# Ledger of designs, part 60: designed miniproteins, single chains

Each design is a single chain, and the fold is of that chain. pLDDT is the mean over its residues in the fold that is shown.

## One batch from the design tools (miniprotein)

Design m2070
Fold by ESMFold2-Fast:
Structure m2070 (fold): chain A 67 residues (1-67)
Amino acid sequence: SVLEELMAEAEKVSGPEARRALLERAIAATVAELPEDVIAEAIAEGRATLTDPSSIEHLELFERAAA
């Protein structure tokens, strides 16, 4: 899928800023393809279940893309 390809590409990119830009693009593309109710449910579940810093950071990027 496009998301899987973008995530794989992000792992190959050197530097945290370039990786962040690719992750933001991958998240924005995913959000654009999903219905609003699915996005809202995913955000609510993430807020209820995620505790690790990296997952929380990805959730924050997802929330920003959805806003």
Scores: mean pLDDT 72

Design m2071
Fold by ESMFold2-Fast:
Parts: C-alpha cells; structure tokens; sequence
Structure m2071 (fold): chain A 82 residues (1-82)
C-alpha cells in the first residue's frame, strides 16, 4: 500500500525535523543540517510514492538513509567536541 508507506515517510520526516531542532538547540549545527536534509528527502520520497513513482521514491529514501547514517556519525563527533 503506497499510501500507507507515504504516511510512514511523512511521520519519519516530522521526526527528523524535531531531532534537527533538538540538535540545533544543543549546538550540534552540522548534525541539525544533515537531519533537515534527510527530512526534506523523506518528504520527497512520500510525495513520489503518493504519485505512484516508486523508482524516485526509492532513490529519495536511499539518500535520506545515507544522511541519517552520516548524521549519527557527526553527532558523535560534535558530542565529543563539546
């Protein structure tokens, strides 16, 4: 069900945006930027799936996943520097 998958991705995008705001409040500016970019890609993935464009949706989701992994590594570095 592409509509259900799109709703899950919209929820994930909201969660990423909330984490970005929390990271920014802690001074983790690089982590916050990566999480905002991941949120935008999750929204684009959701929109693509709602339109039936599974191929574009999969590409956006893969890129968002890469940014989430990168944000996790950068968050550890910013925490160690604090």
Amino acid sequence: DLKKQAEILEEAARHAEQLAEQAKSQGFDKTAELLRKASELLRKASEALRAGDVESGERYLERARELDEQASRVAAEEAAAA
Scores: mean pLDDT 86

Design m2072
Fold by ESMFold2-Fast:
Structure m2072 (fold): chain A 64 residues (1-64)
Amino acid sequence: MSEREKRAVELALEEARRHGPENVDFRRIAEESGLSPSTVRRALRERLEEEGRRLFEELERERR
């Protein structure tokens, strides 16, 4: 897990937050981070799955 991947994921998350995940410009983000668009998509997916799982776990714990 490189710092370039983390930076690319942060950019993708910010764009997804503002315009929705379907409007993320993976090509631009990949160019800025020096990665391939496929690598950025994979890193973003992994991050979102982990963050989403954590959030749902916290919500379920409080609800129970």
Scores: mean pLDDT 73

Design m2073
Fold by ESMFold2-Fast:
Structure m2073 (fold): chain A 65 residues (1-65)
Amino acid sequence: MKEKAEEYKKLAELYDRGAQASERTAQLDPENAATHRDHAQRFRDASEKWKKKADELEKKIKENE
């Protein structure tokens, strides 16, 4: 289970980086800023989801120690 929690953390981090990249693109491409920010929000939502899954697994590991 520890390996899976770490995988979820890496996945969350990947999505967070995607969100940051999309937000930066919105600044560089203001004509399409709304679309880029929508993409950034979707990436942030995905990152939050996987972070919560990782936290849930870590709690379960600690409870079973």
Scores: mean pLDDT 81

Design m2074
Fold by ESMFold2-Fast:
Structure m2074 (fold): chain A 87 residues (1-87)
Amino acid sequence: MELERRKEASERIRRLADETVQAAEKDPEKGIEVARRLADFLAEVDPRLRPFAESALWNLETAIQKSPEAARRAARAVADAFERRLG
């Protein structure tokens, strides 16, 4: 699929990661909902990222259930890993 602006995709992923953390701090279930949207977007950006999107979702859901700090670390790791895969 066309990634006309790789920076825009990276910025959107980073924003969704931040939204996941903010939602999780208020309500873990809302954090999981945003995490699913993040994973869906990862898979839509590139079908080759589907296995990564599934792993990212599982890690985010697990981290959100443990603590806000774990959720922050997991969200950042997902965004960083995605930026590397845009190459």
Scores: mean pLDDT 77

Design m2075
Fold by ESMFold2-Fast:
Parts: C-alpha cells; sequence; structure tokens
Structure m2075 (fold): chain A 66 residues (1-66)
C-alpha cells in the first residue's frame, strides 16, 4: 500500500499538472499559491480520504486529456 507521504506527493504533482492544463497562462507564482492552499487543505484528511482524492484527480486528469 502507498504511504501517506507518497499519496500526498502524487496528489500535489497531479494538481500541478491539472492546473497547467486548465490555466496554461498561469504564472509560476499563481501555481505555487494554489498548490500551497491545496497542501494545507489535504493535511486534515485521513489516509482513506487522501486515496479517494487521488482517485478523483486521476479521473479528472484523464477527462481533461481526452
Amino acid sequence: MKSREEVREEILKLLEEIIKLLYPDASEEQIQKMLELAEKSIESLSDEELEKLLEALRQMQKLIES
């Protein structure tokens, strides 16, 4: 099973990719601010909730790339 830290890192990496796909003209500062807010939000989630969020983001990325 994936560790909490591994899942968290995957969520943040996937969010960065999604943000860049949706907002290709976003500045590095804007992307960093959004990722910082996301990181703060996920700190309160359980391991199960983090896995669910990762699944949802994976599906979202797939839909955007389709």
Scores: mean pLDDT 80

Design m2076
Fold by ESMFold2-Fast:
Structure m2076 (fold): chain A 81 residues (1-81)
Amino acid sequence: MKKKTVKAALDLARNAKERFSPQRAAVVAGNALATAIITVKGDFERAKKYVEEAKKASEDPQEAVEFANRAIDELEKLYKE
């Protein structure tokens, strides 16, 4: 069950990066990562930190792209666990 949720979050984040603006992709990827972290680890503080980082990164296109890539990388690591 948990692995299926992480895969759905990873697919959502990857799709957002390909189809949306960098700013929107960062917010979507951050929310997807937060949901996966809560589901797999129950770590609400870490999840909240990623949502806050996504919001801040979305204020700059370059930071938004870098954050979306980082969120996807973290989701890939969770999926491989």
Scores: mean pLDDT 83

Design m2077
Fold by ESMFold2-Fast:
Structure m2077 (fold): chain A 63 residues (1-63)
Amino acid sequence: MKKKAEKSIKDMADAAEAKAESAPALTRQIADSLVQAAKMGQVSEELAERAQAVVDAAEAAAA
């Protein structure tokens, strides 16, 4: 279960990074959910860090 979840989350992070400019608000919401999941031990810390980078990129695009 965890391996499949990590792959799905990685795919979502990759897609969110690609779409950060066109959908920054939705990208931030998804990234925040990934960070919260990492705090619960459901995803790797690397994926949480990537999600935070996506949030930062979406905020920069929105500014």
Scores: mean pLDDT 66

Design m2078
Fold by ESMFold2-Fast:
Structure m2078 (fold): chain A 84 residues (1-84)
Amino acid sequence: SALDEFAKELVRRLEELGKKKGKLTLEEVKEIIDELAEKYNIPQEFVELILEEMEREAKKNGGLITAEQAKEAVDRAGVRFVTA
């Protein structure tokens, strides 16, 4: 599905960026999410859930997130989206 391909490409890009830079800013993560949400025509409701989970992780980590934390945020957003 487009949603599955979106999640896979998002995680891949976050892991590639994390490998080069270490920790990511919320701004960097949001830019990638916006690009890929447009590419895969992702529902706005799901994008909002992803952003909420990313902001939660960033708050725990002084405004920065690792690729692993970002992947966990996407996984949590997916659970929330399918259980709503």
Scores: mean pLDDT 82

Design m2079
Fold by ESMFold2-Fast:
Structure m2079 (fold): chain A 100 residues (1-100)
Amino acid sequence: MPSVLENMEKFTKEHLDEELAKLVVEAVKKILEAKSNEELIEIVREFAKKVKELLDEESQKILDLMEDSIIRAAKTKSLEEAKEQAVKAIALFVTEVADR
C-alpha cells in the first residue's frame, strides 16, 4: 500500500519541477526520520532555504507560511505531532505551488 512518502513522491513527480520534487521527497523523508524537535526545525529551515531559489515571489510567500507553521508546531507540540503537522503543511504547500 502506498505510504505518505510514496504518495508525496508520485504527486511531486507529476506536478512539480524535477529538482523541486526531489527536495520535497528528501525533506519529508528526513522529517519522518527526525529524532528531536530541534532536528525537525533544522530540516525545515534547510529545505526552505534550498527551495526558495526555485520559486517565484508568490510561491515564496506560501513557503514562508509553511516554514512558520512547522516551526511553531515543533516548538509547542510533541515530536510525533510536530512530524504529522510538518508532513501536512508540506503537502498543502506542494498542492498550492502545483496550482500556480
Scores: mean pLDDT 80

Design m2080
Fold by ESMFold2-Fast:
Structure m2080 (fold): chain A 68 residues (1-68)
Amino acid sequence: AVEEFARIGAEVEADHRRASQLAREAGKNDLARQLHLDVRAMLEAGATPEEVRALVDRYIAEIKRLAA
């Protein structure tokens, strides 16, 4: 149970790193900063790893849309 949450957390962290890198490469440094702040705020509020993953996925989709 705890190990499953840690695994999801590690995947969310990896996705967050990829999204931040993509945003910086696309010149969307403001998006990378906002993603970092939003993830931090959600974790401080006790959000689940699944909720954080959903937020990161939405940012990745938006970054890809803006880069197209």
Scores: mean pLDDT 71

Design m2081
Fold by ESMFold2-Fast:
Parts: sequence; C-alpha cells; structure tokens
Structure m2081 (fold): chain A 75 residues (1-75)
Amino acid sequence: MEEEIERRKEELLREAEENERRAEEYRERADRLEKEAREQPKASRELVIEAASEYAKYMGSLVLARVNRKEAEKL
C-alpha cells in the first residue's frame, strides 16, 4: 500500500536527519574535548580518550544516517 511505503520513507528520512544532528553534536563535543586537552596538559590523556569516544559516536551516527537515506531511496 502506498501509504505504508510513504510512511516508512518519511520515518527513514526523519531518522537520517536525527542521526545527522546527533553526529554534529558529537563532533562539536569531540572538538571541545581536544581543545581542552591541549589547554590542560595534566588532564590531557583522559580528555583525549573522551574526545576519541565522541568522535567514534560521530562516525557511527553518520553511517546510520547514510544507511537510512539509502533505504529510503529504495522505497
């Protein structure tokens, strides 16, 4: 049914946009933590580890957004 296909497409596109928004938030946090690591030598190791974790979340969110958009295109 056309209505079910349209609903699923809209859902996938919404999820993609949400994942893209979350990715940007994770990237901004990673960048901030890297800056703090440069400014705080004694806390640098922990801040770098936190920045790496946030960057991994950023990359994961981008992959999910790409998958959602690709699936929407197939419908």
Scores: mean pLDDT 83

Design m2082
Fold by ESMFold2-Fast:
Structure m2082 (fold): chain A 95 residues (1-95)
Amino acid sequence: MEEEREFLKKKLEEWLKEGKIDEVTYNYALKRIDELDDEEIRILAELVKNNVSPQLLLTALDELYYISKHYDKETRKKRLEEIKNRVLEEQKRLS
């Protein structure tokens, strides 16, 4: 998952340079990416590859971070797929 993690960090850096996110948001997102497990990172990378907006990705990041700290393994696995599918459907409506 190192490639996916680096891909996410690179995308956040690009969004910062483009003015799509601010420095506070960028630093916050980087810290959370370093704290997430490979399963959460995989979902975030899939969302970015599907061209989700910065706002939708940051919302997904917050939700994934929350479930990683508060839910058991089985519940977490189900919530990961639900979050991915919901964010992808939301992106389709924005497109």
Scores: mean pLDDT 80

Design m2083
Fold by ESMFold2-Fast:
Order: structure tokens, then sequence, then C-alpha cells
Structure m2083 (fold): chain A 78 residues (1-78)
């Protein structure tokens, strides 16, 4: 299920944020964005990715990954 794939990737992204793994954050966020697009949940997916971006940005070392998540959300809304 693309919705289940999105939810799984979203939880993986949250876990990677907790670990401070920038590459893991980007990979999981890209996977979540892809599943959101494939399932037609682009608005919901964009909102969730913006939440992940804000969570990541709480640690300055994750700022780049957070900005990347925000760009993925904007692309989903385009």
Amino acid sequence: SHRLGFETAYEQAKEQIARGDAEGMKDASETAARFAKESGLTKEGAEKLKELSELAKKDPRNAEAGEYMEKLAEELEA
C-alpha cells in the first residue's frame, strides 16, 4: 500500500532525525514524498514533511536536511 509506505517512511524519517543522520533523513523523506505522490496524498504528505522539517531544524546540525524536507513538501504541492 502506498499509504502504508508513506507512513512507514515518515516514521523512519522521525527516527533518523532523532539519530542526527542527515542522509537517512533525506532518503526517508524522499521515499515518503514518492509514496504520497503515488497515492494522491500530496497535500497531506506535504503537511507531514513540513512537520518533519520543523522537527529537524530544532537541531542546527540538521538544518540542511530540514530545508531539503521543506523543498520536498513544496514540490509535492506544485
Scores: mean pLDDT 82

Design m2084
Fold by ESMFold2-Fast:
Structure m2084 (fold): chain A 69 residues (1-69)
Amino acid sequence: AAEAERRHQRLGDLNVPAVKAAAKAFRETLEKYGDDPEGEEKAINAASQAAKDTLGQVLADERAREARR
């Protein structure tokens, strides 16, 4: 049974923009600072911020749609 995978795919579809933004920020930051011991920490922080910003925007859009109903 793939219940966890199915649930994660549904959540992934809803959060795809946030996941994509986080992955992109992580890769770009790590590539830029990969040679630094702090590069990994910077990449994690950048990914977290990108995911947070994107999720906040998605949530705001959803609330706006509900308000327009």
Scores: mean pLDDT 69

Design m2085
Fold by ESMFold2-Fast:
Structure m2085 (fold): chain A 61 residues (1-61)
Amino acid sequence: KLEEIAEEIMRETGLSPEQARAIAEGVITGDDSPAIRLLLEGKITAEQANKAGKIVKKLLA
């Protein structure tokens, strides 16, 4: 499931495999630190982070 979630994030947001996996793992474990760090570093947009989070929550059901 994690790989499928990361692939969906990449498809919908254009994030790299590393970024998509980090965000997916964070949301699954309740640790939002990876997503916040990427946002603060300017490596992803708030739109990308929000869309990725919604994708993970939707696919976890």
Scores: mean pLDDT 76

Design m2086
Fold by ESMFold2-Fast:
Structure m2086 (fold): chain A 77 residues (1-77)
Amino acid sequence: SAAEVEALFAELRALAHELVRLYAEKEGLDVDELLALVDKYMDRLRAFLSTLPDDEAIALLRGAIAVAKEELAALKA
């Protein structure tokens, strides 16, 4: 459903923001600039997802969320 796509997209965006904050802290980078870049990329991803059937968008988002969670675990170690 469109609601499920929206919920998963919001989860991915939250994970991307956490990743960027941790990465920026480790590397001494400007977190605000990186967050703005991530949001720009996420807007483009949202536009692309809107061209897909809901089941394909859901599968892609679930895969991306799984990868983001693995990257977060690695950064926290």
Scores: mean pLDDT 87

Design m2087
Fold by ESMFold2-Fast:
Structure m2087 (fold): chain A 84 residues (1-84)
Amino acid sequence: MEKLERLFKEIDELIEKYKAGEITPEQLLSEIARLVYRAKKEEGLTPEELQELKDRIIEKMKEYGFPDDLIETLKATLDTILKQ
């Protein structure tokens, strides 16, 4: 629970930086993928916690009005990380 709250806060901060023009779309996707990879490999999140993290990231991207193609690309990337 507490690890998920921190990760969601980091995701929100990344989206805000993107909206402010501080990072590119490619950097945003790369940083999100890196956070999820580290959550799985280094922080020992359970499969259930990783699925929750993925679902809430996708939900946030939809709420912020990102294009469907970009959301589908991120979703596919996160699914690959979760499978490994």
Scores: mean pLDDT 81

Design m2088
Fold by ESMFold2-Fast:
Structure m2088 (fold): chain A 87 residues (1-87)
Amino acid sequence: GLSAEEAIARGLELLDRLAAGEISVEEAVAEFTRILREMESVEAARRFYTVLYAALMELIDAQPELRAAAVRIAETIHEEVERMEAE
């Protein structure tokens, strides 16, 4: 499974590619879902969510036109983390 550090590196690269118009929102959502499903630890997933949420807020500040995309990605990450924590 992916460590928090490996997942964060991949997630930040995906946000850079989304900001550059190199991938679609649909592709980003699918890749974020895959990253989270490959994580072995809920603790790592929570750390991933915390870092990526901050990065998404910075992205909205820098590129307000990407707000809808950033919100959808944040919701996707949140839903997957909640699913992992549910018992």
Scores: mean pLDDT 86

Design m2089
Fold by ESMFold2-Fast:
Structure m2089 (fold): chain A 87 residues (1-87)
Amino acid sequence: MQQKIDEMQQQSEEAKKKYLEAKSKSLSFDGMSTYYEHLSQYSDKFRQLSQKFKQKSDDLSKQAKDLEQQYQQLQQQTQQLQQQAQQ
């Protein structure tokens, strides 16, 4: 029982790390998109970069939401196993 709980906790922590990394990257690309959008008045190249970073941000935001849901499910399963191990 303890081994299974430890494995679930490890999977939960890994999912949390992936979720936070995806969220962080999404926010970083959103910031870059906004920055290049502001600079788009000076060059079409910056407008194109803004659009590319916006797309990357949107894709990572969606991935982060999916990973957050997975993390929450693993947390719930871990709690259930801990309650069952308590007798």
Scores: mean pLDDT 82

Design m2090
Fold by ESMFold2-Fast:
Structure m2090 (fold): chain A 92 residues (1-92)
Amino acid sequence: SDEDTIEKLRKEVDELMKQMEELFKKLKEAIKKGDKRTAAIYLTSMTVILSELEFLLKLAKKHFPDATDLISYLEKKVEEARKKMEEAMKLI
């Protein structure tokens, strides 16, 4: 059902945000150790996660345009991920 698909989208976004947070934590630890190469690899992985979040937002807007709460939630998560990317890029 559409409701089942919306629930799966929410869970996928929540999982991607957990991965983003773990990658950002690992990036900061790599920087503390002076390992800029490893930090750059984590930054690249964060870029992939952000792209996946942006794709899921686009998918939600296309297939569930009336699911305003879902769309607002996804927009907030994309913005949170973008802010983490900006912080990560400043550390490299």
Scores: mean pLDDT 89

Design m2091
Fold by ESMFold2-Fast:
Structure m2091 (fold): chain A 100 residues (1-100)
Amino acid sequence: MNYKEIADYWLSKEPDLETQIRILERTIAHIERVLNPEEWLKAAEEATKHLDPRFREQLLARDRKEIDYLLNEKKEQVMNDLKELRTRLAELRAQLAASA
């Protein structure tokens, strides 16, 4: 998932500096929530609690492996996007302060 490209697209369409800051703040908050594996696993446990215990454990084991795979292989890219978005947010906030 390329959050930086999505943010860059919306920022290019928005001339209002305060709105650009708001878009970045919301995007950063969303990424931080998505990076919480405990919330993902809790949702999977609730969705599967009515299934046969053996089948449920197989599904939960699959979800745990998928989380490890996604966080290990894509985490660095997502974390780099987050760092770049935070840097841009700081730059836009500085521009707004200078124009006040």
Scores: mean pLDDT 74

Design m2092
Fold by ESMFold2-Fast:
Structure m2092 (fold): chain A 74 residues (1-74)
Amino acid sequence: SMMQEEMLEKLEKAMKEFMEKYGSKLTEEEKEELKKAYEKLKEAIRSGDEEKIKEEHGKLLEVIKKIVEKLAKK
């Protein structure tokens, strides 16, 4: 579906940009948590389940928020 394709493209672009900007500053643990949340959200988007997409998107945002907050507090 066009919606799934658009969401996946936007997500992939956003993750690439985030990793280019912050990837070298992340711990291995943070990279794995981010990767896991990212893959879960991709799977939810591919399923087309709007409730799962919202849930996994929220989880990915929490991981990103924690990483950015840690980097900002230095």
Scores: mean pLDDT 82

Design m2093
Fold by ESMFold2-Fast:
Structure m2093 (fold): chain A 61 residues (1-61)
Amino acid sequence: SQEYRDLGVKNLESDRELAREYFRQGAVRAGQAGRAGEVDPDAGKGAALYGDMVHEELGLK
């Protein structure tokens, strides 16, 4: 979710471990929303793209 992503980005400079945890939680939340089909049938794609973006930001590849 957007909230977890914002927390992750904010903590990238002060504590990368916390940032990573927030990014992980955000991805899980996005995945749940996608499976439920609450907003968009393609919400699951957003979760995958979100994870890929986070890996790029953190260099976790």
Scores: mean pLDDT 60

Design m2094
Fold by ESMFold2-Fast:
Structure m2094 (fold): chain A 72 residues (1-72)
Amino acid sequence: MEELKKRYPHLTPLQIGNVYLFSSLVYRILDDQAGADYYEQQAIDAYEEAGRYDEAKALRLRLQGRYEDVPK
């Protein structure tokens, strides 16, 4: 959900994306893949709204790669 965007509408989408990316990284360090994937998805949405399509694309590819690390 876009909770940060609702609570802080004056924050830029890039700043919101960075907050979600840091949250994803924290969950990844805690070995909580579900939490990490969730916040990575939120960061992707925020980066797209910021026009940071390259960063959003990189995060999407990484998120999808988690489900298939080795090509079958």
Scores: mean pLDDT 71

Design m2095
Fold by ESMFold2-Fast:
Structure m2095 (fold): chain A 60 residues (1-60)
Amino acid sequence: MEEEERRKKEEIEREIEEAFMRMQLTLTPDPRERLQIQLAYAQRLGDAAKVAALQAQLAA
């Protein structure tokens, strides 16, 4: 029962984080800074695969 409330809260928090990230991206014309913003959010979400992909793009 607490698990269901936690799932709903986590889904809402992820949607808010994603919306905030997209807003920052619209304000940031520099493609490298955009990648850094996406990297920060991927790290907060714990998406290791996306973190690795974004780090590779920044290193290029």
Scores: mean pLDDT 76

Design m2096
Fold by ESMFold2-Fast:
Structure m2096 (fold): chain A 72 residues (1-72)
Amino acid sequence: KPFDLSTLSKRVQELAARASQLPDLAVRQAALDTIVALGEKANEYAEELEKAMALPDPQEAVAALQAILEKA
């Protein structure tokens, strides 16, 4: 149901909730800042955001999140 506006808003909410639960403080802050800056556009980058947040190296995760924000 990818064209449902409610699904879009829920996806952004789920991304923010996931970011808030990240164990590394720097990655958590970078993810939240990126999601807030993108707003509803975060749904367009949902897969890239999830991949960036899943990176094992905190420095690589922060760099990936910054790259997503730059291309948006």
Scores: mean pLDDT 75

Design m2097
Fold by ESMFold2-Fast:
Structure m2097 (fold): chain A 98 residues (1-98)
Amino acid sequence: SSEREAARQAAEAARNEDFDKVAELSEKLSPLAQEAVDIALSAITIARTLNDEESLKKAREILVETAEAAARGDWERVEKLKKEAEELLKELLEKAKK
């Protein structure tokens, strides 16, 4: 599908750390995949601001895996990765308050 092709392109952009391209492509994804990708991109932004290398690595891994899962239509994996991205973003936002 066109959504799966957009997800494949998003996975490639994510591996190349072209996050602007990932954000552009997210609009073409299914709603669940778009939400998961947008949360992971937010986590990347906050982790960079905090200079938190471990969280940055984890957020990038979640972003790539989410796009790859969406590309193959693995919606159960996308839902799980969205939850992992939400928890990571929550932890990063709490760190940013300190």
Scores: mean pLDDT 88

Design m2098
Fold by ESMFold2-Fast:
Structure m2098 (fold): chain A 74 residues (1-74)
Amino acid sequence: SDKAKLLERLAEEFERRREEIEEFIASLKDEKEREAAERWLERLGEAARLAREGRYEEAEELVREAIRETRAAL
């Protein structure tokens, strides 16, 4: 499946850039923004893990939930 291949590639790219993302989040001066970004990173990491395990539907749903929660906080 093209979708499965895409999700797996995105998970691989996320893992490669995880340290860079973590360093950026740690540099944020606003504590509320940092906490929100840390929750986002945790959810993206979980979605990447699920995609790597072939659980693509669960990975996609978790990403959708994270987006919904972010929109609700705005």
Scores: mean pLDDT 76

Design m2099
Fold by ESMFold2-Fast:
Structure m2099 (fold): chain A 80 residues (1-80)
Amino acid sequence: DPLVEEIRQLLRDLGMEDKADELAKEFAETLKKNGITSFDDPRFYKVTFEFIKKLYEEGKITEEEAYRLSLGLLMIPIFK
C-alpha cells in the first residue's frame, strides 16, 4: 500500500522507528475509514488531529511523540 509506505517512511524520518509500522498502518486505515483519499481533502487536518489526540489519550504515544507526529503528519498536505 503506497500510502502506508509513505507514512511509514515519514515516521522513520521523525525518529519513531519502533512505532513506524504500527502507526503508519493505523493512520492510513483511519484516513481510508473516513473516506480521505487525498491529502488535499479539507477533512485531513481534523481527522489527523483526532488521530494524534486518540493515541495520546490511550497512552500509545508520549507528549513528545505527539508533538513530532503533529509536526510531521500535518505538514504532509504542504509537500504532497
Scores: mean pLDDT 75

Design m2100
Fold by ESMFold2-Fast:
Structure m2100 (fold): chain A 129 residues (1-129)
Amino acid sequence: SLSDLRVLIVDDSVAARGDLLYQLRSLGVKEITLAASGDEAKALFEAGERFDVLLVDFDMPGMSGLELIRWVRKHRPEVAIIAISGSMRDPAVREEALAAGADEVLTKPASAEELRAAIERALAKQQAR
């Protein structure tokens, strides 16, 4: 059930985080944490916070979404990772995100249906690991 998931949303845009939060709440997700940067997200993991799903914007300044995906896959291999970006229509960007360790990729803006489907697929891949 989506209601039992702990989800971390990482996006430098206040508007993008707000939209994803609203969509996930509409899907019944109750435990959602927001981070404004890759460094903030990394600090949450290092502080011992646990997440089932990471939704990460690929196009962030500073610690990039790519760097965060690689770090999480290495140090928290159990986490289901979904990379989100306006540039995910570019096959090269999609391939780079998947090669870094993302389970799924989504293009912005993402609908609630697209988010649900991506989360379900990412969790299925996580359970197979």
Scores: mean pLDDT 85

Design m2101
Fold by ESMFold2-Fast:
Structure m2101 (fold): chain A 60 residues (1-60)
Amino acid sequence: KKKQEEINKIKKEIDEKVKELGEVSRRYFATGDPEDLARMKALDEEIVKLNKKLEEIKKS
């Protein structure tokens, strides 16, 4: 269990969430749907949590 492997996995998860956020934000811009706005906020929170987890692993 290498620190590098965990870092790479989290970075990939962040990249996937960022892509999804981009797609949802494009949809929200087109529709103004409050459900899409809520999804954007949820994705932003998930990305923040993953970045904090990444920092903890780097510090460990």
Scores: mean pLDDT 81

Design m2102
Fold by ESMFold2-Fast:
Structure m2102 (fold): chain A 50 residues (1-50)
Amino acid sequence: DVTYDDLLKVAEELKSKGVKEIVVDAGVGGMHQAVVQAYRDAGIKVVERF
């Protein structure tokens, strides 16, 4: 399973490469909150779509 630290590391890498925004499907199950939180903590804008 992917940890919060793994997700944060990926998010920080993407931000360093110029990624400013991601879209996350809000229908995705138990990891959704961890993914959203890690990307927001890294300073990437997260848009949740149904």
Scores: mean pLDDT 74

Design m2103
Fold by ESMFold2-Fast:
Structure m2103 (fold): chain A 86 residues (1-86)
Amino acid sequence: VTPSQIASSFRIIQKYITGKDSPRMSPNTVKKIMKMSGVSKSVANDIIDKSKDSDGYIGVGTMSVIILKYYPNVAKKIIKKAQEIK
């Protein structure tokens, strides 16, 4: 599992739920993706807090690295959900 695989998976799920494909996401979009992927609210909030830019948005690449470091099991959930959509 690589950060690139996680980032691609987030963008697939984002496009499915919002119709948009962006390397930057709002916290609300990330929360929706995490919930759909079976990730708990507490874990989703911790990932968001660690990944937020000064503007309050989340770079998908940065978030993917943080997920691999702190929550590798979440990476597997996100990738699995993206595969179900494709």
Scores: mean pLDDT 86

Design m2104
Fold by ESMFold2-Fast:
Structure m2104 (fold): chain A 99 residues (1-99)
Amino acid sequence: MEKEKEEKEFMERLKEKVEELLKEAEENKSSLPKLSIEELKEKLIALSTQPTDPKTEEEAYNYLLAIVYQLKEEGKSIEEIAEEIAKLQREMVAAALAA
């Protein structure tokens, strides 16, 4: 009975996170990786299989910022970006569990 509320809460939190990531991406756009969204997703998924350390976390965060920034430049809404990030998170979790 609570699954519908949990999905709603998850998407609302993800939208808030996307807004925060977009703000940081705009402030740091000159230092963001100049890679395609496809390459950024592949690199982020690969990093999800590595041990968690500050350097790996920083690289993953920069790839995530670059992805949300490019999606915004393509004219995607916050909701569409949140859906793309949710899909990416599922792929990252699947990769980490398989490693």
Scores: mean pLDDT 78

Design m2105
Fold by ESMFold2-Fast:
Order: structure tokens, then C-alpha cells, then sequence
Structure m2105 (fold): chain A 100 residues (1-100)
């Protein structure tokens, strides 16, 4: 029960991080335009965002269906790895915007 609450909180955190990243990219693109290199990074980020959303969906379904803790932890680990990759590309995007 306590672990289920933690997993749902982590899912909410990942959804919040995804939302914040998307809003920042959209805001910066609207203000400054987008270079070809920045557009390629946005495309890579969008692909990873779709992957993360599918993993969050799988995580929520696993929790709802009372899957074994090991299976829930495996999905969570994969979701956090995708989130970390999004963060790395996002930092690179911000650096490119700063250099213009």
C-alpha cells in the first residue's frame, strides 16, 4: 500500500517533468524561433516523450492490476532511464538556444 502510493507519486513526478519540459521548449521556440540543429533535438525529445508516456501508462496499469513488485520496479526503472535521456537532450537544447 505505501509502495503503491510511492509508485503513483513517481509517475506524477515524471508527468510533471514532461509537461514542464514541453512548455519550456514551446515557449523558447515561439520567442526565438528554431534552428535546424534545435529542430532535430526537439524531434528526438518528442520521440522519447512518446516512449515515456507509454511506460507511465504501463506502470499505472501494472499498479492497478496488482502486478508483482519486481515487474512494477522494472517498468519504473525503464521510465526513469527515458526521463534521464530526455533531460540530457533538453539541457543540450537549452545550451544551443543560449549560444544564439
Amino acid sequence: SRKEALYLALAAMMEGALYATRRTIESLAKRFGVSEEEAKLIEEIEKLEKELLELIKELKEAIKNKAPEEEIEEILEKALEVLNRIEELYKRFLELVKER
Scores: mean pLDDT 88

